# Designed miniproteins, single chains: the designs that were tried, part 91

Each design is a single chain, and the fold is of that chain. pLDDT is the mean over its residues in the fold that is shown.

## One batch from the design tools (miniprotein)

Design m3162
Fold by ESMFold2-Fast:
Structure m3162 (fold): chain A 78 residues (1-78)
Amino acid sequence: SGVIDELKRYVDEKVAELQAEGRPELAEKVKEFGDKIIEYIKDQLSGKAKLPKKLTPEELFEEAKRILDGYVEGLKAG
């Protein structure tokens, strides 16, 4: 499986955690945001979007996880 499959699994795991915590509205927001991040990464990997610095698939995965984790933490804190 590629980085996109790993990101989908990571998003689904975070959504499942929020559902288990009784936070379905936050789970929905994380799913929507995660899907947008996945689409962005797909565009970067396909060359559809031009970046000033070319990131590896591994670097894109780590950046996407960092952004998603920050979003989840912000939702829980707000």
Scores: mean pLDDT 78

Design m3163
Fold by ESMFold2-Fast:
Structure m3163 (fold): chain A 69 residues (1-69)
Amino acid sequence: VATRKQAQELIDRLLAASTLSDDEKAQLRVQLERLAQTMLAEKASLEEVERTFREEVRRAEEAARRRQA
């Protein structure tokens, strides 16, 4: 079972590596924290949390690229 601390550390690492703007990172952080809360309530593993977070970051970056078009 993943811990809140592990989820927070994952969010920090993934957002630091992303190309999103500071505003987009702030919005995504709130979304990922909400997802973490739900997944932890469902007793998700750290691997499941990380996979879900990576997919959300990927989707956010793709959405940002589409907005620039």
Scores: mean pLDDT 80

Design m3164
Fold by ESMFold2-Fast:
Structure m3164 (fold): chain A 66 residues (1-66)
Amino acid sequence: MVEEVKKELEEIIRELKERPLSREEQQEVLDKIVEAMKVITTASEEEGKELLELITEVLRLLREQL
């Protein structure tokens, strides 16, 4: 679960750096962030930190497109 979410967030980061996302794609990214936040509540401290760093980068890149 954690590794799957981490990979998904890394793919989202790559996509955000390559092109602007549509409104629908932005909503999908927000849904993935919510999913990742739920995973953090049950993850280890180390796993939680890694996921938080990825979420922070996704949010930063999304903000730049708004």
Scores: mean pLDDT 80

Design m3165
Fold by ESMFold2-Fast:
Structure m3165 (fold): chain A 65 residues (1-65)
Amino acid sequence: SIEDETIEAMLRMGLAVEGVKAEVSIEDGAIVVRDSGTPEQQEIARELAERVGKEAGREVRFEAV
């Protein structure tokens, strides 16, 4: 499967391209995204993380800061 470090790098790059500032970590194999942005920015982060998670076979969790 895709390594944790690769998943984090992909998400960090994708979020940066979209102008969304969010924290990303892998906890117990799940992708955890923390975002305090606008609802629009949270939607972008959610869509990106769910797409990457589906491709990598990982669960995704979202937490507002």
Scores: mean pLDDT 79

Design m3166
Fold by ESMFold2-Fast:
Formats: sequence, structure tokens, C-alpha cells
Structure m3166 (fold): chain A 84 residues (1-84)
Amino acid sequence: SKETLRKEAEEEVKRLEDYVRDLQERAREAYERGDLRRMAATLTAGLIYVTGVIWLSEQAGDEEGKKKGEELKKRLVEFGKELE
């Protein structure tokens, strides 16, 4: 149901900020160890997940969730560029 989808999208969005924060920490730790493969894999997995949450929010009609996801995706992309 659309109501179930909306609730699922809202819960994913609530978890998203903590998820991105943890991901940035793990990617930074990998970078500091010189583990560039782990860093790239971590950032790639994060971008896929965040994009999925954006898509889910869009399908659910959650405009605020979509906006938050897009802001966090931009943060993650910018973070990855700073590590280059």
C-alpha cells in the first residue's frame, strides 16, 4: 500500500543522516590507512544506498525525504572529491 511505502520511506530517511556520517568515518579511516580500494567501495556503496532512498522517497511522494536524501548525496560526493 502507498501508506506502508510512505512509512518505510520516512524510516529510511530518518536513518540516512547517521548512515552517511558512519560511512564518511569509515571511508576516512580507509583513506588514512592507504586502503583506497576500501575507501572507493565504501563511497560507491553509500552513493547507491542514498540514491535508492531518494528514489523510494520520490515513489512515496515524500518531498522532504527526497530533499534530505539529495542534500546528503551532495555531501557524500563532495566528501569523496575532497579525499582525491
Scores: mean pLDDT 84

Design m3167
Fold by ESMFold2-Fast:
Structure m3167 (fold): chain A 90 residues (1-90)
Amino acid sequence: MVERAPPLSEAEKEALRKAWEELNRLWTEVGGMTPSPVPETEEEYQTLRAKLRRLLEELPAGIEELRRRGDEEGVAFLERVRAIIEEALA
């Protein structure tokens, strides 16, 4: 067998696309980031999935830090990001 990551299903690509559009909307809303283009190739989708998985692993620590600081707006923002990523990776 070729040891490459299996191709993403159309359902997985649609979930990733929706999550990426939603995240770009949130980043635009807070004025912190320029929206990135939506993935179109298999490699772009696989790269996005890997980035989202890493971000999901890091988010709990970031949320807890903001909560300790009393940054409720920042906590709410990261919890929205987490929910979007969890839905996309389910």
Scores: mean pLDDT 73

Design m3168
Fold by ESMFold2-Fast:
Structure m3168 (fold): chain A 100 residues (1-100)
Amino acid sequence: SIAQPDAEMEAKLIEVEEKALAENPDEAEAALEVARWLEEELGLKEAARHLREAVELEKKAKELLKQDPSDPEVKEKIEELIKQALEKQAEMAAEIAAAG
């Protein structure tokens, strides 16, 4: 890889995520705090956007889980939403790596 994350920036991101998770009992709220930090403190607007998109996909998956998780069509939609959320998280990680 040509670009590697700055070690200080990685350590700070880990600290922010740990603090957000400790202070926010809702995982979505913790992730949105990380997205806000990425945009406002680091200027990583695209990384923040991808993380916010991942959170929205996870919210949709959680709502479908409340309906009928035994329905094969519902299960397929949940799996696709989780896959898309993971892809958005990977894009965020790649953008952080490119910035550092």
Scores: mean pLDDT 72

Design m3169
Fold by ESMFold2-Fast:
Structure m3169 (fold): chain A 70 residues (1-70)
Amino acid sequence: MVDSREAAKRLMAILSRYATPEQLEAARKAIEKLIAEKGEVVDISEMLNAVSQAIFDVTKKEAEKKKKEL
């Protein structure tokens, strides 16, 4: 009953409390792409998976960058 647009807004609001701006941008981009392809209704599980993958990728990249900077 919740459309993908509302679900995305709720997810992004929650993430903004736990994620960095970089992670938020990656998550937002992933969600927008998913909605554009699937339309009004997107599986919440797919949305969560896309967000988790984006955050994980950014976090891993950041950790590697910091170790190299050391």
Scores: mean pLDDT 72

Design m3170
Fold by ESMFold2-Fast:
Structure m3170 (fold): chain A 105 residues (1-105)
Amino acid sequence: PAPLSREEARARLERLERTAQIAIDVMKEFGAPDELIDQFEKEVQKLLEEARRAIEAGDNAAFREAMTKLGQVLAKGIRKAAEAAGVDPLTIGEAISRKLNEEEA
C-alpha cells in the first residue's frame, strides 16, 4: 500500500478525534465515572498530539503507530465504560457508530 498523503493523514486523524469525542459523550450518557472519562481524555489527547507531530514531520511510520495506539485506547475505554455501566461493550460501540453516522450525514 502507498504511504498516506499529508491531507489523507489529517482527514483520518480528524475522523478519529471526532470518534473519540463522541465516545466521551456516549460514556457520560451511560454513566461512566468521571475519573475513567478524565483518564480516557488524557490518553486520547496525548496520542492525538503525537499523531499531529508525526504528520508535521512527514513520518508515516510514527503516524500509523499513534493511530494504532489511539484505536487501542478507544477500545479499552469502551470496554471499561461498558463494565462500569453494566452493559455489553457492543451496546456502547453501536451508540457511538449511530451518533458518528448521524453527524457525518
Scores: mean pLDDT 84

Design m3171
Fold by ESMFold2-Fast:
Structure m3171 (fold): chain A 59 residues (1-59)
Amino acid sequence: MREKVRELMKELGITKYSVGELMRIYRALHGDEVKLREALRMVRDGMSVDDAIRLVVQR
């Protein structure tokens, strides 16, 4: 779980946040890797973690 988040952080070039902070996204998305990647892209582009979670969780 933490390893998957860490791998995606490296792939997307996210250095501002710790793995622990971004684990909040992974837990909120129940391990959905596609939604996790979308949320992490939004966070990389300047969106807050909470806003990214809200947008990606909504179906």
Scores: mean pLDDT 77

Design m3172
Fold by ESMFold2-Fast:
Structure m3172 (fold): chain A 96 residues (1-96)
Amino acid sequence: GATEYLQRALELLRRGDVEGAVREVQKATEVLKTEPATQEDLDAADEILREAARRGDVRTVKAVLEVLKAALKTTEHILYAIGLILRAIGELLDLE
């Protein structure tokens, strides 16, 4: 599922590999276009968002926003996904 890609993205981001992190997040987005996002997917996206925001990493925050938009279309955890989208938008406004 998407969680494995999101976990790799977090590991890459913690090592400073922004390009690698963005690629793994994009792979998660492709999975979530066809599979419902689980709570574990959203929890992993939350951790990446917090790490990217702490690093000032606008590119990874934008990539996470795209994964959350894909998740919102299929997930039963709608309010959680909306909360994460609003936080991602807030982080982008703070980083610009």
Scores: mean pLDDT 86

Design m3173
Fold by ESMFold2-Fast:
Structure m3173 (fold): chain A 73 residues (1-73)
Amino acid sequence: SMEEIEEKIKEIKELLKKLLNNENVDPALVTGLALRLIGLEIDIELGLLSEEEALERLEELKEELEKILEESK
């Protein structure tokens, strides 16, 4: 559902905030990941992705962010 997409976007935004506040993480890397989220949000708003494709791509981005956060400890 669109509600699931919005919830996943919120989770990703919270992870991005954690990475931005982490001195061990390269700010350029965080910027690139934030731009990927922006691109996904635009593609979703323009109807270029199915709900299933949107959720899959958001989950992939979330997993990448979680891995970076874990490796930055």
Scores: mean pLDDT 86

Design m3174
Fold by ESMFold2-Fast:
Structure m3174 (fold): chain A 68 residues (1-68)
Amino acid sequence: SAAEKAREEELLDQVELLEYLAQQNADDPALVGALIGTMRRIAASMTDPEARARIEARIARMEAQAKA
């Protein structure tokens, strides 16, 4: 539905903001971990597998950057 699609885009926008905040606070591993945890909870709440995959890709990118 249009409402489900709007909610999906809203959650994806929130995930982009969380990724941005993690990048701005890369020197605070506790905060970065909390932000990734929030993104994982958002991904788990998504019923659309494509939307979940997009969030999981962002989490993987953030974790790869943290290990580099």
Scores: mean pLDDT 82

Design m3175
Fold by ESMFold2-Fast:
Structure m3175 (fold): chain A 61 residues (1-61)
Amino acid sequence: DVEKRAEELLRLGERFAEAVVEVDRRAGRDLSAEREAIARAWAIGIARAIGDEEVVELLEA
């Protein structure tokens, strides 16, 4: 199901975003406000890379 695939990619994107925020925090940059945007951008990027156009359309809506 499109919704379930989108949810799972967003969940993975959140884990990726937490890692990015932590790495940048160690470098003296605070990206905590951008966490949700990073997670969404990653999820869209992965969906596009694997050809899941239905998930891309849902997440860009």
Scores: mean pLDDT 84

Design m3176
Fold by ESMFold2-Fast:
Structure m3176 (fold): chain A 109 residues (1-109)
Amino acid sequence: GLGDLALKYIEEGDIPTAEILALLVYKFGELNPENPLPYLEAGRVFSKLGLYELALQAYRKAVETAEKVDPNSPLAAEAYEGLAQVYEKMGKTDEAEKWRKKAEEIRKK
């Protein structure tokens, strides 16, 4: 998807294009509030860019969307893991542990 394309542009050093693609993917999520995938993709790209506040916003919307659709889905687990990874990068270990445990609970099922 566009998120994977954005990650490729980061690897190639084209950060402005990656940022534009991440914002576009995030906006696609707003157009389909029942689909967590655009928010997950945007969160991954923002996190890779070090834009942690935007990554948290994207992953929180992914959590909200995934929980409404199927709280035990692999996409819900991915959203929780995304939040945990961003909080860990920000040094917020207690918050990271909270979200990591939610992801692990789904993966054990």
Scores: mean pLDDT 84

Design m3177
Fold by ESMFold2-Fast:
Structure m3177 (fold): chain A 98 residues (1-98)
Amino acid sequence: SEAVEEAKKMLEELKEAHKELGLPTENVEKALEALEKGDYETFAKYFEKAMKDLLLKQGVPKDKAEKIAKFVSDVLLKRLKGVSDEEIKAEFEREAAA
């Protein structure tokens, strides 16, 4: 599916960023394995961890890194579960307005 291909591309980019910064790729590899098995909840868990580690290494404050990693992971998980991009955008616009 389009969502699976996008998630895979993001994992490939995340893995390269981890390598360039000298970070372990274990969480990226676990997310990829889960994605290939159709275990989207486990994919989201490890993707969130990998994204947070990358952001922290780049100097993003912990609270902001956690929020960004959770946000990106949640978007990808919703797309993998078949939620449309329009509905995902509408949900985030509602959250930002609150």
Scores: mean pLDDT 83

Design m3178
Fold by ESMFold2-Fast:
Structure m3178 (fold): chain A 69 residues (1-69)
Amino acid sequence: AVSRLMEATGLSRAAARRVYEALVRLGLSPALTDEDLARAKEILDSFDFDGDGRLDEAELARLVQLSEL
């Protein structure tokens, strides 16, 4: 699951693991089907406010904080 997130998003292992945990808290299946992974990509893309197609650490931290609320 984490390896699939790394390949889909380009995140490091540590960042992908935190994102995976946040997405599971938001209600995605721990197994991450191809459809769940596509939805995860859409959610992550919504946090790319600089428009370069990459999440920075601040954007990632914001997503994690929202999942913990």
Scores: mean pLDDT 63

Design m3179
Fold by ESMFold2-Fast:
Structure m3179 (fold): chain A 61 residues (1-61)
Amino acid sequence: SSLVESVRKLLEDYKKANVPVEHIELVARWVLEEAEKHESPEVVEQIRRVIEEGLEEWRKS
């Protein structure tokens, strides 16, 4: 429902589709750059946190 939740779902969907981590990292970077243009700093930090958590889980797998 929120942009933060959409980003979380996108990362999970990409993991399940077995997308290379390098592509996930690029998409995450572009999402953060776009969020910085349109969202408050608080929302940007929430998105950054979701991305970091998602990538950490990916690295453990």
Scores: mean pLDDT 76

Design m3180
Fold by ESMFold2-Fast:
Structure m3180 (fold): chain A 82 residues (1-82)
Amino acid sequence: MSKEEEIEELVEKLASKDKKVREEAIERLVEMVLEDPSLLPLVEKKLNEALKAGKIEKETVLEFQVRVGVAELERAVKKVFE
């Protein structure tokens, strides 16, 4: 699959009522963005499109943004603990 198609599928999973499915999708999106930061604008675009379409909640978009920030911080603290 193309990375863009994978991002679209993960964004669709964020519409799930199952918290575990949403958490797993957020974690995968965060991992993709940490591996390739150039994907962040694409992910943000797809999240905003889904939000405007009423498919996901504003809270879900904020959860992704917080998870990206936390993951970047965890990367920094792991470097200190190395």
Scores: mean pLDDT 79

Design m3181
Fold by ESMFold2-Fast:
Structure m3181 (fold): chain A 87 residues (1-87)
Amino acid sequence: SQLAALQAKIAENQAIVDAARLASLDPAAWWALPKEVRDRVARKLYERAREVSKTVPPELALLEAVKQAEAERAAAEAQLKALLEQL
């Protein structure tokens, strides 16, 4: 359903933002996570950063990937709110 698709998109972009926040705001907690957990939660962030690095310098790609994830999450949340207002 469109509702489930929007919720999945919000969750995916939120995971990217949360990974970046944990790494920057609480580096000790981030590095205490098992490597397999860090690799899984950061995978989508690094995949997006690789795509962004085609148009942005590689050293800025992670920051730009996070900004895009925040914007996509906000857009999906707005669409979800509009959909719920139809109920």
Scores: mean pLDDT 76

Design m3182
Fold by ESMFold2-Fast:
Parts: sequence; structure tokens; C-alpha cells
Structure m3182 (fold): chain A 86 residues (1-86)
Amino acid sequence: SNREKFRELISKAVGHVIRAIGELLDGNEDEAKASLEKAIGLYKEAAKIDPSSAVDLYLQISKLYEKLGDEESAKKYKEEAEKLAK
């Protein structure tokens, strides 16, 4: 179901964020960035499945782009979240 797919995508995204934190603690900056990018992709997929969660998901995507140093993408997703919030 769409609910099961959404839950699975969120669980995987959170797992990649946790992995990124571990990679940063180990000094593996490139692996940490790759894990954050995977989390972002999964949150984007989840937002397509459940648009009612898109505001919260786009805010999470924005925060992850900030962690990547991608201020342009962070701003874009924050603005998209504001648009969806009406």
C-alpha cells in the first residue's frame, strides 16, 4: 500500500541519516555526504507518495542540504515547504 511504501521510505531515510552521523564521527566525510544524499532522495520519494506530509519532509530535506553545505538547495526546499503550507 501507499502507507507501507511511505513508512518504508521514511525508515530507510532515517537509517541513512544515522549512518551519516556515524561516518562523520569516523572522519569519513565523503561517505557521510553520500548517506545524506541517499536520505534526501528517499524523503523526496516519500513526499510524492504522501503529499500531506510534504511540508514536514521538505523541511527535513532543507536541513539535510544545510548539513551538505548546499545552501541554494536548502533555501529551495524551505520555500517549497512554505508554499505547500499555504
Scores: mean pLDDT 87

Design m3183
Fold by ESMFold2-Fast:
Structure m3183 (fold): chain A 87 residues (1-87)
Amino acid sequence: SDELIARLEELLERVRELMREGRYREAAEVGFEGLMLVLRHTEDKELILKAIGYILRVMGLMYEGRYREAAEVGLEGLEELLEELRK
């Protein structure tokens, strides 16, 4: 959906901006939001499994206070899933 892609592009740019500013916890939270949007709006089983994998990794890192790594995983997941949705 065009609306989903546009929203994910907005969130991806927000994650990049927050990471550039060293605001890693907020970047991880925005990344998580984007991954959850993919999970909620896709019916593609492969994309669902990828989104779940990234969500679990972000959650685990955030639980451990590893916000920079959580943000990096969130960014990676959003970039990959956005690329797949554009196909």
Scores: mean pLDDT 90

Design m3184
Fold by ESMFold2-Fast:
Structure m3184 (fold): chain A 93 residues (1-93)
Amino acid sequence: EVEELLEKAKEYFEKAIEALEKGDYEKAADYYIKGVTYLTKALVKAGKLTEQQGQLMIQTAQVTAKRVKDGDEKTAKILKEDLKLGVKYLEEE
């Protein structure tokens, strides 16, 4: 169900935020990709994205995740802000 997939996306985004706050960029990158994967599955199932658009979202997220994993502090700070906003929106559904 869409609701279950969104709940898993929120869980992984929260884990990514925690990892970013701890400076564990490798775990943050992994959790972020897992969160985007669940979010993408939810949006495709809800008919808001095509499967191809979903795959593009995951590919874009992988670029961001690689930068974070490689120690890009600026990208990590931006990602943390974006994820906090995303979690807030998922909570208000």
Scores: mean pLDDT 86

Design m3185
Fold by ESMFold2-Fast:
Structure m3185 (fold): chain A 74 residues (1-74)
Amino acid sequence: MLSPAELLRRWIALPEEDQARVDALLREASRAYLAAHPELATDTSLTVEQEMALIREELPEMWAEIERLVLEGE
């Protein structure tokens, strides 16, 4: 399992089309997480890395899909 920092580093190095696919999955995972925790939807102070860490902790299956897509893009 990649750390949030390692996934972010790999994500930004991907071609633009693969970055967009990862972004779409991260947005889907964030929506699923925020639907379960609506109080977090108003907290705009979370960094991308902190959001990724929450997805990794709370939605490990979604994180595994995102990780696989990032690794396949290399």
Scores: mean pLDDT 72

Design m3186
Fold by ESMFold2-Fast:
Structure m3186 (fold): chain A 60 residues (1-60)
Amino acid sequence: MEVIEEDVLLPSGRVARVVVEKRDGKYVASALDGHTGRSVTVEGHETPEEAKRAALEALT
């Protein structure tokens, strides 16, 4: 199972933790804003880059 974890600077100036996993041939990404406790998970993306982008867009 492929797992990518990274911290990403948001347009708000806050840092979000992003985790991207491959599940059932698709990519799932979770993004967490540690300051607010808000989290988002997106599923069904074809690439890890698409999943990461979608999670970050949904978080902001």
Scores: mean pLDDT 77

Design m3187
Fold by ESMFold2-Fast:
Structure m3187 (fold): chain A 102 residues (1-102)
Amino acid sequence: SAAEETLKRIEKLAEKAKEEKKPIEELTKEVLKLIEELEKENPEKVKEILEEAEKLEPLEALNASERAAQLGKLALERGGGKGLLAALLAYKEAAKYALAQR
């Protein structure tokens, strides 16, 4: 449920960013902070789920941000509760790549 609450907060931040017309970079920083807080609460489970998510598709190709988002969606569909945490980790990777593009 903590992972579900974090995902809902990310979605709400995205809605507010569109309404306020905030730059994507500001939204990305806020999302990263929420995901880092989740990792601090459950570091062991987060590592296990990240390893599982990495097996689905490599993140090193062109457009890594989009690939990470697709990986997260796929993991969510296949893995239930584990998929939800994998999706949050994939959003974190997508956010890192989006910030690194500049």
Scores: mean pLDDT 57

Design m3188
Fold by ESMFold2-Fast:
Structure m3188 (fold): chain A 61 residues (1-61)
Amino acid sequence: MEKQLEERRKELKENYDAFLKKAKEMGISKEDLDTIFNYELELLEKYGSPEDVELFKELRK
């Protein structure tokens, strides 16, 4: 029954894929995306939960 975390992971992946599609349509470069992801990861490591950090790292790999 731990499926809330699995559903959250799936939802985040779907949102991440939609974000990447939108970013590409807007002309955001990979370098800019990497900068945004690094900043988000730093914030999650400082202020977020360990679960959120793990989910975010999983999406980036």
Scores: mean pLDDT 73

Design m3189
Fold by ESMFold2-Fast:
Structure m3189 (fold): chain A 81 residues (1-81)
Amino acid sequence: SLKEKFEELKQRARETIARLPEMSVEEAVQALRDLDAEINRLKAEAIKNMSPEEAEKYKQELDELSAELGRAVEEHIARQR
C-alpha cells in the first residue's frame, strides 16, 4: 500500500541520516537526490490514487520528510568544511 511505501521510505531516510558521518559530500548529495526522486514518485501516486484531501495530507508528510533530509545533508556538508 501507499502507507507501507511511505513508512519504508521514512525508514530509509532515517538510515541515510544515520550513515551521513560515513559519507563523502558527493555520496550525501546523491543519496538526497535519490530519496527526493522517491518522494516525488509517492506524491504522484498519491495524486492519482487518493482523494484530494488524503493526497494533500500525504504530500505534507512527504514535504516534511524531504525538508528533514535536506537539513541533515546541509549540516553534514557544513561539518565537512
Scores: mean pLDDT 82

Design m3190
Fold by ESMFold2-Fast:
Structure m3190 (fold): chain A 95 residues (1-95)
Amino acid sequence: SELLQWHKVIVEARLRGLEPDVAGLQQFRDDLRKDKSDLDSQISSLQSTRRTLISNNADPSVIDQVDSQISKLQTAKQNTETLIDAADSLIRRMQ
């Protein structure tokens, strides 16, 4: 539901100390884009670590731990992308 996603945007923006007006939601969207960029960097770093571990014949349990971390970060990234899209949609409706 688009309306439910917009309510999540307003709640999350307020929790970050931002007003749910156009300017506050633009700042929230920009902050989320930064969060997404940081998550992309962390995922890339862990994927690089994973490749090194495989090349060095690391224990499968260590590789599984890295895969678990990558999976969690990918879920966080997807949630962040959903909030960015919802914030962008809400901003467009308010303008």
Scores: mean pLDDT 91

Design m3191
Fold by ESMFold2-Fast:
Structure m3191 (fold): chain A 103 residues (1-103)
Amino acid sequence: SADAGAAAVREAVLASEPGGTVQITLTGTGDTARNAALDIAKALSSVPEVGAVNVEASEDGTTATVTVRHRGGQEAADAIAEAVKAALDAHPGVTSVTATATG
């Protein structure tokens, strides 16, 4: 669900250090994973707690990964989770979300 996906992302951000990286992987039907990932990147482009965002998508758009370097804390976690929830609500074809702290 969108709420579960956003919660997993918030947890991953809080588990990573300030200046660390969170990798969000989306899978969905058709091009929905790619479109959701692009919406997340667009939303985060104006967030001061986010230092860098990279999107990689499969050729058919069914899988996409958003890599986010954040500046830390609850504000970063909330902003990133909110962007993920909004994208998932807009793209109901997304069937799975995983989030991992990598830095």
Scores: mean pLDDT 84

Design m3192
Fold by ESMFold2-Fast:
Structure m3192 (fold): chain A 65 residues (1-65)
Amino acid sequence: SMPPVYLNQLVKELEAAGDKNEVEGDGKSGKGNVTLPSGHSFPWYTLVHELTADPVDGQPILPGE
């Protein structure tokens, strides 16, 4: 799995780039890859899974919140 800080960085980098680092194929269908400006490339499925597993923005004050 990717570190939580890296997952947050991936999301921010993608948002900042807009559509510059377009996913191959249809990311909504879970097909293809997403490539960051840094050159890192991840399968769309893997990125979605890691983001769901390790939320870092809005971390809860109490566990399970």
Scores: mean pLDDT 46

Design m3193
Fold by ESMFold2-Fast:
Structure m3193 (fold): chain A 87 residues (1-87)
Amino acid sequence: EEERIAAAEARYQTALNEADSLFKKADDYEKKAGELALKGNQSTPEEREKLFKEAEEYVDKSAELRKQATDLRNQAEADYQAEVARL
C-alpha cells in the first residue's frame, strides 16, 4: 500500500535528519577541540595542560555524539528494511 511505504520513508528520513543533526554537533565539538589544542601548543606549560584537558573533554563528547548518530542511522536503516520487507 502506497501510504504505508510513504509513512516508512517519512520515518526513515526523520531519523536520518536527526542523525545528521547529531553528526553536525559532533563536528562542532571536534573543531572546538582542535582550536583548544592549537591554543595549547602556542601557550605556556600551565595553560597548555588546561587547554589540552578541555580539548580532551570535547573529543569525548564528539565521540559520544558520533556513536549516537551512527546507532540511530543503523537502527533507522534496519527498521526501514524490515518495514519494506513486510510489503
Scores: mean pLDDT 84

Design m3194
Fold by ESMFold2-Fast:
Structure m3194 (fold): chain A 82 residues (1-82)
Amino acid sequence: MLKPLSLEEIIKKIEESTKKEIENLLSKGKEEKAEKLKELEKKVIEELKKIKTKEELEELILEVGIETAKILKDLTEEELLS
């Protein structure tokens, strides 16, 4: 039985979301951003494997959201949190 919020399910959701965003970026000719997002995905998956608590998971999800937005929008951390 798969549990909601299982690590494997979270990894799959990240991979699905990243693939969709990469395809969108490539369709718009934004190859550099697509490569940065692909590299971020690899790092995030490795960090997810090290998580031990729900709080650590929530912190990583927030960090991933911020880093993804920086890549896609060239936004600063201040702009994302304000």
Scores: mean pLDDT 70

Design m3195
Fold by ESMFold2-Fast:
Structure m3195 (fold): chain A 80 residues (1-80)
Amino acid sequence: MEKVEEAIKKINELYDKALEEARRIVTDPELQKRIEEELKYFKDQAIEAIKRHPENAEEIVKQAEKAINDFLERLRELAA
């Protein structure tokens, strides 16, 4: 239980920081809204995965970090 709670906390922190960074990259309000929706979707999916497979919580957090980095890189490409 404790490891699950810690992993969920890390996921929330990662996605909160990603949203802050995305808002710096993207100045268009409509794109910001879509980005917020997409980040929320991925956050919810990661949390659900941790709850379903608590034994894989650390790996799921690592995969979420990679997904966020890939997402931010894609945003930079689209914003350029």
Scores: mean pLDDT 81

Design m3196
Fold by ESMFold2-Fast:
Structure m3196 (fold): chain A 68 residues (1-68)
Amino acid sequence: SSELEKLAEELKKRLVESGLASEESAETIKELILQGNITVAKVVAKEAEEAGDEETAKIAREIVELLE
């Protein structure tokens, strides 16, 4: 899905910018999400929320909804 690809790319950029992930880790997270790994998206949403990054958490939750 083009929407999933856009959200996964946005999530990658925000994870790197916020310092929640390195560029390599964020790319791996993106790849796993594009492969349909819902667990990775759920973990990222929780980590972003716990870090206080509500915008990144919202993007990750949207990805979870698309993968359900």
Scores: mean pLDDT 87

